# Designed miniproteins, single chains, continued (2), part 1

Every score and structure here is a prediction.

Each design is a single chain, and the fold is of that chain. pLDDT is the mean over its residues in the fold that is shown.

## One batch from the design tools (miniprotein)

Design m4001
Fold by ESMFold2-Fast:
Structure m4001 (fold): chain A 89 residues (1-89)
Amino acid sequence: MDGDLEAFVQALAAGADVNAQDEDGRTWLHKAAEAGHVELVRILLETGLADITAKDKDGKTPYDLAVENGHEETKAAIEEAAKALGRKA
């Protein structure tokens, strides 16, 4: 459903930290990548503030979750963001 995107946009508008981690150490980017929510992943990456290298409690990055769940477009979006960061990775 589109509710996840709306919830995220509202949270950002309220000043929420885009890199805030939940009980499992997961950021919004982790959750979007695990769900294959390409639109939310793109919005998070376009903020320029999302930490693509953040690890959850199991040591997994958002990229790892996208790969494990077979979300090819989400995986590609994160790979493009990593390339754009280049030496800052």
Scores: mean pLDDT 75

Design m4002
Fold by ESMFold2-Fast:
Structure m4002 (fold): chain A 86 residues (1-86)
Amino acid sequence: LEELEKQKNIFLKTEDGDVTPLHLAVLDDSPNQRVRVERLLREGADVNAKDSKGKTAVDIAIEQGKEDLANFIIEEAKRLGKEVKL
C-alpha cells in the first residue's frame, strides 16, 4: 500500500471529531473484524487516536465487552513497534 493511502486510512477526520478506520473496524461486528483490525495496524493505523469523546479503538472494544479484541489490538500494535499510550 502507498504511504499516502496509509496516512488517509489512519486519520479520517470529521468536523465533529477524529474517527479513524480502526474505530470503525472495532464497531463493525463482522466475522472478519480481527483480520480488518490487523490489516489496518500493519498499514500504520494509530492505535492511540481518540474520537470526539476521547476514546481510542481499544476503549470502544472494552466498552462493547470485546476484551479479546482489545487485547489483540494492543498486542498487535506492540508487535509492530507501535507505542500504546491508552
Scores: mean pLDDT 70

Design m4003
Fold by ESMFold2-Fast:
Structure m4003 (fold): chain A 153 residues (1-153)
Amino acid sequence: LPPVRILLLGMSKELFDQVIPSLKRLMEEEGVELTILTGPEYEDYIKEQLKKANMKNVTVETDVGKLEELIRESDIVVVHAGKSFLYEVLELYKEAREEGSRALLIGLGRVTLDPEVAEAMKEAGVHRLLPWPVSEEEFLETLLAAIEEWRAS
């Protein structure tokens, strides 16, 4: 099977540390290719955690100017972000979908508790919403289901 390309956006240090075992399992068992777009202030932290987990084939990107390209090239997008960056991601995702992208978008975090944000995510066609804190099991199960759905489409 071709690898499934997953893009992670806006991961906090605490969230990233919690989901690393699930991400490693997805790469080893499901043939996932992982790209992480993060602020330059988090690059060294993320690279060190990936090294500790022995995850060698992860792309870490810090150029936010590549956001549109990365969304278009991805099969699954996971976003954990503040309201302003989230709305930018939702608009770019809608544009990619209108241009024939089959990408699935998963929204994550406390922003999903804001009714205005939840409606904007619904209107953009977000595949699933996960609250924060999320369990490692719930995160893994959600991504496995999204991988199966994307492979079936």
Scores: mean pLDDT 82

Design m4004
Fold by ESMFold2-Fast:
Structure m4004 (fold): chain A 58 residues (1-58)
Amino acid sequence: KKLYKALKDYTAVLPDELSIKKGDIIELLKEENDDWWKGKNLETGKTGLFPKSYLEEI
C-alpha cells in the first residue's frame, strides 16, 4: 500500500475532509485531483480528503 507521512497539521473544514497531525501516517486511497487526495489516517482510522502538499512519501 502507498504510505505518506504528514509534514504539518491540517484541520478538516468540510465534512468529507480528513484532519491530519504532523507525523501521522496516511494511506493513499485515491488521487481525486492535482491538489486533493483521499486517504486513511492510520492513527485515527478516519478517511477523507486532504491537501496532498501536506504529505511526504515514505
Scores: mean pLDDT 82

Design m4005
Fold by ESMFold2-Fast:
Structure m4005 (fold): chain A 150 residues (1-150)
Amino acid sequence: MKIKVTILVASRLGEKSFSARFAYKLKERLEKEFPEFEVEVVILTEDASEEEIQRAIEAAREADIIVLIGPIIDGKLSPILVELLRRLASDPELLAKPLILVGLSRDGSGAEEVRELGRKYGAEAVLVGSPETEEELIEETIEAIKKIAS
C-alpha cells in the first residue's frame, strides 16, 4: 500500500509562484526516489472558490501526511495559508493527521512567526527556507516526511 502525501500550496500567484514550483519539485523527488509515496499537489490562490477549498480539504482527508506550503510576506504567512491552517485545525479528523508546515521567505524573515503558528496548529514539523536554499529545504522536507512515515 502506498503512503499518500497531499501537498497543499497556499499562494497569491497560484501555479506561477515559487511555492507551486517548490511543491512540484518536491513531488518529483519523492516519487522518483521513494516509490512507496504517492503525491498529490493542490494549489490554492487568494481567489480560490469554496469548491476549490473543499477539494483541497478532501485531498487532505484522503492523505496519510499533509504538507502545507506557502509564502512568507512581510514576515507573516500568506492569509490564504493561515485560513487553510484554521480549516484543517477545525476538523478533528484532519487535526489528527501529521502536518508539515513549509514557509517560503524571499529574505529569510518570518521564521519565528511561522514556527509559532505551526506550534499553535500542531504541526509535526515546521520548515522555513528561501529560493537560495531551495535544494536544502526540499531535502529537509523529504526527511521530515520519511520520519513521519517510519
Scores: mean pLDDT 84

Design m4006
Fold by ESMFold2-Fast:
Structure m4006 (fold): chain A 62 residues (1-62)
Amino acid sequence: LEVGDLARALVDVNVPDPRFLSFKKGDILEVLKVVDSEWVLARSLTTGKEGYVEKGALEKIE
């Protein structure tokens, strides 16, 4: 995953911490920043909210 990529959520994530993004399986997210090998900062195209997402929860849309 790189900045500007679109990715599909592979699982549901519901986190109480507002620094992390909550989403449903099948939601489309835009990668805003690559943080490290495990984490990205992303925006949900469904909700417009931004937060940190584990890369393992995402599949790049080609």
Scores: mean pLDDT 83

Design m4007
Fold by ESMFold2-Fast:
Structure m4007 (fold): chain A 99 residues (1-99)
Amino acid sequence: SELGKKLLEAARNGDLEKVKKLIEEGADLNAKDENGKTPLILAAEEGHLEIVELLYKEMVRKGYDIAAHDKNGKTALHLAAEEGHYEIVEKLIRLGKEL
């Protein structure tokens, strides 16, 4: 969808305000790019901690699959770890225990 494409771009680019607006407009939180990456995966890979937390909480609240993976079988946790975003790794582990 158009909203899904915009959400993927906003998550990749770290545009928190646009991510918030697109979620309010009903964007598909599990939209996938050509590599199978979701907004959560892109935000985690790019190091956007605040967007990762927002997307994770909204996905859990709305019953989305937080364990979605890209075409290489990598989740948000895998890519955050590979890119050295250890604060995001810690946040994802804590959110998985609390929510």
Scores: mean pLDDT 89

Design m4008
Fold by ESMFold2-Fast:
Structure m4008 (fold): chain A 106 residues (1-106)
Amino acid sequence: SLEEELERMEKNREKNEALAAKMPEDNLVKYLLLPDVNAQDSQGNTALHLAAREGDLETVRGLLRLGADVNAQDKAGNTPLHLAEENGHEEVVEVLREAGADLNAK
């Protein structure tokens, strides 16, 4: 039943995120429906990892305002900064560095 409850929560999260996407006034409302802005998926990816990989600059800025951990590591040891650099998203790379995603400084 724990596995069924987790699957139900995941489906409800996707449904609530789709509902929030219909509200044009707050692009961050969908992330407010998550229990933790730093919640990790099965690969260790946070919402910030996924936004950085896709080059979604607006979502990256929003997640940082919500307190997303810029140095969170996925199961491969990659931070959002690594994923943004790997995918060539220079504007996202700069935003993450400004937010403290410097491996040499922290």
Scores: mean pLDDT 69

Design m4009
Fold by ESMFold2-Fast:
Structure m4009 (fold): chain A 73 residues (1-73)
Amino acid sequence: QPSEFFQLFDRNKDGVIDLEEFKRLLYASNRGAPLPSDEEIEEALKEMDKNGDGVVDEKEFLDFVRRFGQQNA
């Protein structure tokens, strides 16, 4: 489940992950598929980070995974 995957990186259980944790999450889940550029990853994070606080909540993360899964299917 994508929410379970998010929770593996949310070690303090506050419901958010930062940019570095998000990048590591993408690298870990890549499985040899081409990675987006750092610029594209940062743009996606900024679109998800509606608050501008530099972190991604679980809902934003799940929306991203759903979008990525559809494009990669």
Scores: mean pLDDT 63

Design m4010
Fold by ESMFold2-Fast:
Structure m4010 (fold): chain A 153 residues (1-153)
Amino acid sequence: NKVNEAIKLFRETYEILKKEYPNESNELLAISAAEAVLEAIDEGNYDLEKIIEKAKELLEEYKKKGISEEELQEKLHELLQKAKEYMKAGNYEKAAVALAAIHLISSVDGKPVESAEVTGKTLILTYRTPEGVEIQLHYEDGNLVSVSTDSAT
């Protein structure tokens, strides 16, 4: 339930940023949303309105500083390393947010993760393609180990 709540907060924050900042890069929007949600989890604050305000603040700071593509790639790499550390620590809530952001940046479809679940040490992120096919991304220790699809019947 907490990993699904974290994914919902990330998705809703990202979608609001994308709507209000339609000309900004997907990488910048996803990183700003992820950093805001991760901070909210650390503070025990699940208020969506406050998370959106923080994400907008981070985004505007990055825009004002003129964040480079190199700095965005560095942040993406840091986020991946954090995801691995979170999974090693058993913090699947924070791992789900970090990996969902990485998925969104690297995905050709740009479709956000809709749900997450944990089975043993495996974190499963689920998203739906434009054609309505459900894709499950299986992560162990922050690494993508398998991809499964719902059997079409």
Scores: mean pLDDT 83

Design m4011
Fold by ESMFold2-Fast:
Structure m4011 (fold): chain A 61 residues (1-61)
Amino acid sequence: MKLAVALEDFEDPSGDFLSFKKGDKLLILKDLGPDFWVAKSLTTGKVGLVPKRKVKVIGEV
């Protein structure tokens, strides 16, 4: 599985996307195509949609 790090703070009050802070570690669970992943926040334990442009892949686990 891919490990990623958040490049910036992101908040989604609608709940459609995963909210995160810059530097948070995210575990990539599913690739939904060019723009989005399903990921789990290792900081909060929440799962949700993450825009690919807001995170950087840093390794495999």
Scores: mean pLDDT 81

Design m4012
Fold by ESMFold2-Fast:
Structure m4012 (fold): chain A 91 residues (1-91)
Amino acid sequence: MDGDLEALRERLAAGADVNAADELGRTPLHLAAAFGHLELVRLLLENGADVNAADIYGFTPLIIAEVLGHEEIVRLLLENGADPEAQPRAP
């Protein structure tokens, strides 16, 4: 999955919006948390990713990491201002 990191780094270097959402409201940070890529999560946070961004279902990167058991990503998100009490209901 190093190719995903390289592709994202190249996209960010080209001036892509780090908080650009897909059709489901998912940012790159949501996807990095879902795939368990700690290094990608760090890169996104260093480039100003919104740690509390919610998708169309109300899931934040923190909720996704918790559900999937990515403990190191949960810790990193909390260290970067993720709200552990943010339990957004599905819209």
Scores: mean pLDDT 75

Design m4013
Fold by ESMFold2-Fast:
Structure m4013 (fold): chain A 116 residues (1-116)
Amino acid sequence: SKEELVQKLFDAAKEGYDGIVEYLLSQDASLVNAQDAEGYTALHLAAKEGHLEVVEYLLSYGKDSGTQGADVNAQDNSGYTPLHLAALEGHLEVVEQLLKFGADVNAQDKFGKTPF
């Protein structure tokens, strides 16, 4: 089912299994910006866990096909972007990569707090 594919993608992103992320997106490209019940995308989970290679893959996905890759500024139900989560956890290389792909340093969570 699509719900099962979303769960597998999120588990792979959380664990840093870039090859599994690539495989799942090859089966269903619409998964790239799928959100769970909390509004998390695969990019949120990879950024929170510091999985640089998964982050890089998701951000660059679809560029060669003219489709949009992962939304760098996607917000979960609390207003957190991937940049908020990477900054909170201290994943400096992931922070740098998100900023290179246009992450909004002024994005506000539900409490008005920015990533920095």
Scores: mean pLDDT 84

Design m4014
Fold by ESMFold2-Fast:
Structure m4014 (fold): chain A 56 residues (1-56)
Amino acid sequence: MMAVYSALLVREREELGLSNRELAERAGLSQATVSRIERGATPSPETFARMAAAVK
């Protein structure tokens, strides 16, 4: 999926050298939540915004 949240967040996280756990800690989320979204789960707008803010 070309416009998938998971693909965008994985790429940004990898470019910063962050693990799923480190991204989760920055976003105030559980690592399991971040992992599910990176595997294709659709986040809520609030969850996506927190993850996006953590990589910007």
Scores: mean pLDDT 73

Design m4015
Fold by ESMFold2-Fast:
Structure m4015 (fold): chain A 80 residues (1-80)
Amino acid sequence: SLSDKAMDYAIQGRLDEAIKLAEEGAKKGDPSAYVVLGRIYYIRKEYEKAIEWFEKAKEAGYTLSPRQEKIYEEAKKKVE
């Protein structure tokens, strides 16, 4: 899937390529792509954007993993 490929690029540090693929998945309403975008923006220290994408994933019915929840909570802690 686009989300799986985006995550592979993110793991490789290819963040720009990961963002492009995840944005295509997000345009199609794929909540796993929202999570990848949240993760990438967190790495870039763009915490408000990271929070927005994680919240979109949750609103779309995606259940965050424990690791993803930790990233989401850390991002919220950074903007408070």
Scores: mean pLDDT 85

Design m4016
Fold by ESMFold2-Fast:
Structure m4016 (fold): chain A 63 residues (1-63)
Amino acid sequence: LKGKLAVALKDQPVDSPAVLSFKKGDKLLILKEYSDGNAVAQSLKTGKTGLVGLDDLEIVGDA
């Protein structure tokens, strides 16, 4: 894996096809970070990729 490993701090229900859904405690791989506090991440649980808020995640290291 490449990028940063993160853990979800809260649940994110399905909202739109562009936004990644996850549950509190899910492992995510951050692929790209944007200057506005958003990122593109992949769920390690589902393999899905989408937009996430960085404030909803704890970065824990390399993936």
Scores: mean pLDDT 76

Design m4017
Fold by ESMFold2-Fast:
Structure m4017 (fold): chain A 101 residues (1-101)
Amino acid sequence: ARVESPLALAAYAGHLEVVELLLKAGADVNPTSSRGLDALGGYAYVGDLEKVEELLAQGADVNAASPFGLTPLEAAEAAGHKEIVELLLKAGADRDFVSPV
């Protein structure tokens, strides 16, 4: 059973101040995401390059799926934030890599 964390929901809704408050209060991450990846995906979605870089420096896993099944790279691409896409790729984010021919 997957349950959305308040942190993941706040991040995807663009409530970055709520995300920071929950992290400072010691908010529990979703059991499928123990690294705060929900926050990384949320900041990637809203286009906050500085916060994405800060979370990567804190050791956030760029390749793990969010509670909603989106990677931070997918969130950034869906929102059209090209600089964040490049940052995530340089940090080791892996796309759906299929090279059939």
Scores: mean pLDDT 59

Design m4018
Fold by ESMFold2-Fast:
Structure m4018 (fold): chain A 72 residues (1-72)
Amino acid sequence: MSVAELVREARRALGLSQAELGRMLGVSRATVSAWEAGRRRPTPEQLLRLADAAEASGHGELAEELRRAARE
């Protein structure tokens, strides 16, 4: 799974809109849209914050993949 697909899957699993994910991570909706389109990559810190949210919501496998992406 690409980082773009992984961000989209994690956001959908959390039940968040792109604007809501943006607010959670301190970025604009346009930034989240660019991540999900593969035009921009989240920082390691942003990927780790998303991983923590996924884990807290019972999505441990998504959290592991996000943490792996943060180390690349």
Scores: mean pLDDT 87

Design m4019
Fold by ESMFold2-Fast:
Structure m4019 (fold): chain A 78 residues (1-78)
Amino acid sequence: LNNLALVYQSQGKLDEAEKLYQQALEIRKKALGEEHPDTLTSMNNLAAVYQAQGKLDEASKLYDRAGIIDLKNAVAKV
């Protein structure tokens, strides 16, 4: 669940939010795989925190990866 990370993010505690979103992403990648919609959601959440921190290169890489996964999932759903 991302609720605690979202609270930290709203309080400006971006480092704490980053750590929780990184943990959520790693758990979902291992449990569900990299291309799962829930893993995609975790990538977008972490990218948003990187963007808020000014880590634009890291944010861009995650958004690009999430976009590719989303497109693949959309194409696979007949």
Scores: mean pLDDT 74

Design m4020
Fold by ESMFold2-Fast:
Structure m4020 (fold): chain A 111 residues (1-111)
Amino acid sequence: MELDKLSEEAVEAIRNKDVEKLAEILQKMRELGAPHPLEDPNSPVAFLEAALAIARGDIEKVKELIEKGFDVNLRHPATGYTLLHLAEIVGNEELVELLKKYGADESLKPK
């Protein structure tokens, strides 16, 4: 599916630490009618929406997603990345500390 191809491109952007490319891809996924995180907070698409918020440094949006039931330790099925790994990749210390406050397991490693 088209969303699956964009998910693969998002994985590549994460591996290359290309925050701008990641944000662009995730925005395109949203435009293609990906489920809103509030409707399915633990879907792979909801993970990518949360990753976009992290890429943008949108602390309020990350808090909203977690409060609505997003599993802070949810791992992307292809990469094993958590939101904590993404926050570390983008270098946003405020998001790193926020995720740890909400119970992010820093011992989880990407595959």
Scores: mean pLDDT 69

Design m4021
Fold by ESMFold2-Fast:
Structure m4021 (fold): chain A 66 residues (1-66)
Amino acid sequence: MTILRVRAVKDYEARGADELSLKKGEELELEVLERLPGGHWLVKNLKTGEVGILPSEYLEVLEREE
């Protein structure tokens, strides 16, 4: 499983119930469950337990654990 420590580089507002929102400067620990078309990732937020879709271009990878 790929676990990432990431920082949101800009705000993202969820466009549906299957998406997650981001705030600029927010740091997250994410498990990447699936890489989707268009640069979107299905992820689990390890702090909150929420599962949803995020645009990977909104994320800066700080650390990667494989």
Scores: mean pLDDT 81

Design m4022
Fold by ESMFold2-Fast:
Structure m4022 (fold): chain A 95 residues (1-95)
Amino acid sequence: MLEEIIERLKRLLEEMARLVLEHSSNVTVAVAAVLIGIGAIIDAELEKDPLKAIEILVRGMEEILELLKEYSSDPEAVRRAEELLREARELAESA
């Protein structure tokens, strides 16, 4: 159960990073989002407490969303990212 939540959170994080790559005109911001995503996945993999791993992944998504909100000119991309973060938070609460 917790392992399935963690794997689904990793997929949501990857999808959010991809949204920034597709919708950011700023290459530096796109690279920063990917690095935040990779860092969160690595930190979650190294974390022995699955509840803390879930918190790490959600925090990574929050950081990526803030980059997208600050640097994206596409309101649809922001809306989709907010929906992904909402789904992630609902999954985290079910843990």
Scores: mean pLDDT 84

Design m4023
Fold by ESMFold2-Fast:
Structure m4023 (fold): chain A 72 residues (1-72)
Amino acid sequence: LEKEIEELKKKIKELEKEIKELEKELKKLEEELKKNPSLKIINEVIGTKLRIIGLRYEIELLKKKIRELEEK
């Protein structure tokens, strides 16, 4: 049980790192969009935002699972 919680915490840290990388990419895409607005860049911005939202949702689910395991 303790090992499962440690693995979930490790997974959360990995997902948080991935989100930080995507946030950097999003910032670059938003800067590019301001200079050269195009449908391709708009789609890349939307896709990156959706990916970040998905990863944040996964982190929330993992945190919920940790709470459920700790309450046992």
Scores: mean pLDDT 84

Design m4024
Fold by ESMFold2-Fast:
Structure m4024 (fold): chain A 104 residues (1-104)
Amino acid sequence: SAEELLKANERGLTELHIAARNGDLERVKRLLEEARKAGVLDELVNAAETHPDGLGETPLHLAAENGHLEVVKVLLEAGADPNAKDKNGETPFDLARRNGQKEI
């Protein structure tokens, strides 16, 4: 259970990374509930992408970058670190702000 939740794919992404990137709010909620029951909530919610060519982004980075505000809220309520930096030194909120600027 815990091992399956923390398992990264060939791109270094957990299922929570993928659900957060896609804005799949119901899947995000289910994965967070399963992680809480398995005792790995903090590890899952703050897991960094492990792919060597990746940016080391957390699920919160991916949700924020893609403008999924309800997913961002749920991840923050689950204990996601809003100050986590990717390999470019950017926080989730830096990515959200950059996306907002692109809409102008």
Scores: mean pLDDT 83

Design m4025
Fold by ESMFold2-Fast:
Structure m4025 (fold): chain A 160 residues (1-160)
Amino acid sequence: MHMKKVGLIGLVITAGNEEEEKKLEEVGEKLTRHAVELLEERGLEVVVKKIFVRVSPVASDEELQEIANALSSAIRELKEEGVDGILVILIVGAPTEEAAERLATLVESTILSIADSLNLPVEIAVFKFAGRPPTEEELEEAFRRIEEAVRRLVELLRKQ
């Protein structure tokens, strides 16, 4: 049976306090679990990698390089495990909306660059939080965005 295999990366990057970090980690776990259920429901085998990174409020070049190295390692391991494509759930918590947007953009471009270099289809679901945990409405929207990202990835895998 030719069952397609998907790599799922749950990536949580925080520049908040310890309580805020724990809440975003819990959100990451819930969203990652939901994505696994949706992918398995569509007949896909799922390999999960979880990455949690703490950065300074203004991320240093060294901290950004550590994120790039962790992503490169995880994506290469998934490629070696024979995944046909990757879904990344990227959660960014930062003190300001501008800081969260900047960090998310840099990380997203890094993911896309690594996946392209390995000829892997990739879908990224990005969630940004500025100095606060998500509301219940934002969580419901996050679940809907994951469903859409799963749908897009499945269509990409179907066309290949």
Scores: mean pLDDT 84

Design m4026
Fold by ESMFold2-Fast:
Structure m4026 (fold): chain A 133 residues (1-133)
Amino acid sequence: SDLFKRDKLGRTPLHYAALAGDVEKVRELLEKDPSLVNAKDKLGLTPLHYAALISDVEKSKEVIDVLLEYGADINAQDDFGRTPLHLVAEAALYGLMSLEKAQEIADYLLSKGAQDLADSRGRTASQLLAEAA
């Protein structure tokens, strides 16, 4: 099964489908193997971390909803203690996403039970978003 193939970065097909905002492919992959929902790449990033980086806010919300339906950990931390909420805040801070789009995705994650946790450097997503403003 191609479901378990990982690239050089340890990413599964689900990581790429999540980043692409391909809602139908995300659902297809999870229906075949729901255990992939919290799969970590070589940096500890889950599919939900990648869903937070989708520039299309509506597609980001749709992918987040499907991942949460299948038991995604909304507060999953990577090897640097970063949650999906941190990744959207960093995307705004580094100019990879507009502050308006990042705030909308961040507010959506918070509405779904995301916690404003500190990363390995002691920084919260709220602090990073304030620095981006």
Scores: mean pLDDT 88

Design m4027
Fold by ESMFold2-Fast:
Structure m4027 (fold): chain A 58 residues (1-58)
Amino acid sequence: GPVFEIARRILEETGLPFRKALEVARIIVKRGLDITPEELAKEVGIPVETARRVLEAV
């Protein structure tokens, strides 16, 4: 499903562990792409630069 496909893309682009990529993918699917890199970074506990790369990859 879309969560798994997004998680795979995040893993490939950022090198985040699959569990973290899956957590990020679930947030994106639930909240949409209008979430800021700063908000995503805070919710997942990742660097803002990593969150920005995630949002550019999906």
Scores: mean pLDDT 82

Design m4028
Fold by ESMFold2-Fast:
Structure m4028 (fold): chain A 94 residues (1-94)
Amino acid sequence: MLTEEEIKELKEMFSLFDKDGDGYITPEELKEVLKKLGYNPSDEEVAEMLKEADTDGDGKINFEEFLKLVDILLRRADENDNWETLKKKMKSLK
């Protein structure tokens, strides 16, 4: 769940990629935003998330769809099995 402060930060980041001010970003711009948030998704993962959030079917992402995508990613990252897997991986990398 996104806090009001996180939503404000996401709006600012969205505006940085929405250079034309039309309220939309491309999938490539979305991937860069997610990387800056520390998520580093694959092209396939981005494409799957876009299908889940893109209600307009135009292939562009508005801010509401962007928030849905971030929420989906946070739910995936907040999975207990993902946390355990990451913890074990970090221990094995030392």
Scores: mean pLDDT 62

Design m4029
Fold by ESMFold2-Fast:
Structure m4029 (fold): chain A 88 residues (1-88)
Amino acid sequence: SKIEELFKEFDKDGDGVITAEELKAFLESLGSKPSDEEIQALIRLVDKDGDGTIDFEEFVELLIKLGDLNGDGKVDEEELKKFLEKLS
C-alpha cells in the first residue's frame, strides 16, 4: 500500500518506527512547519507505549487524524493546519 511505502521512506533506520525527527521531516514534506512542541504533541497522541516513537499502526492512526481518510498517505495542507490548531 502507499502508506507502507510512505512509512518505509521516513523510517530511515529500517527499525520499524518513526522518530520525532523523521515525523518532522514528513510534515515538512506536506508543506507544514511544525514546532518541536507540536511534533511532541502528535507523538503523545498516538504513542500508547510512551517510548517517543511511532510504529506502523500508530502512523496509520496519525494519518487518519491528520485527514487522510483515503489511506493513500496524502494529507491536505488546510486539513493539517486545522488539526494542528486543535492541539494548541
Scores: mean pLDDT 69

Design m4030
Fold by ESMFold2-Fast:
Structure m4030 (fold): chain A 152 residues (1-152)
Amino acid sequence: DDVNRQTEPQPFSPTSGGTELHFAARNGDLEKVEELLKQGADVNAKDQYGRTPLHLAAENGHLEIVKLLLKAGADVNAKDSNGRTPLHLAAENGHLEIVKVLLKAGADVNAKDSNGRTPLHLAVENGHEEIVKVLVEAGADLTAKDKNGNTP
């Protein structure tokens, strides 16, 4: 009798290009995001840089895709390889309405990246005054120090 052993797939796929959902989220293809999620795409899949589709949508200003991914169960506090959350990327890139949506979804306003920087550090450094105001109103720590001892 032949004994054949089935090999289980690894739980993590080390794909260098990300998933189709990563590309659709980055490119603002709302219809493709909806299609892929309906087909059971992993909303929390990570690319080679530890980025989720939510990171890419938040970085690129795709508000409706951010809302759709959050509704589909995206981890609002997922960290990339640099410790950055979607809120860090939205704050850095000046996406005010995405910052508001992420905060309402339970984003950690005081999350620190690998350099000890919070979303407030990035908003101040990039001159996004309305985002600074929204983060402060959401409870951002004005005294948080990065690795160089700098506050926002």
Scores: mean pLDDT 88

Design m4031
Fold by ESMFold2-Fast:
Structure m4031 (fold): chain A 61 residues (1-61)
Amino acid sequence: SVLDASLEEKYQLILDYLKPMKELLNEESAKIHIDYIAKELGLDEEEKKKIEKRVLEELGL
């Protein structure tokens, strides 16, 4: 189950989803997508904030 995945695997799933569309994203729209996916993956608020920071940094946003 994706809910049983590690934090690193969940980070990679979010990154792989957003990376192909990164040129269409700004920080605000990326955060909206991350919030939605994080909820589906069962991330708590602290885990979401850590992953959000890493994803935004990796995407250059």
Scores: mean pLDDT 84

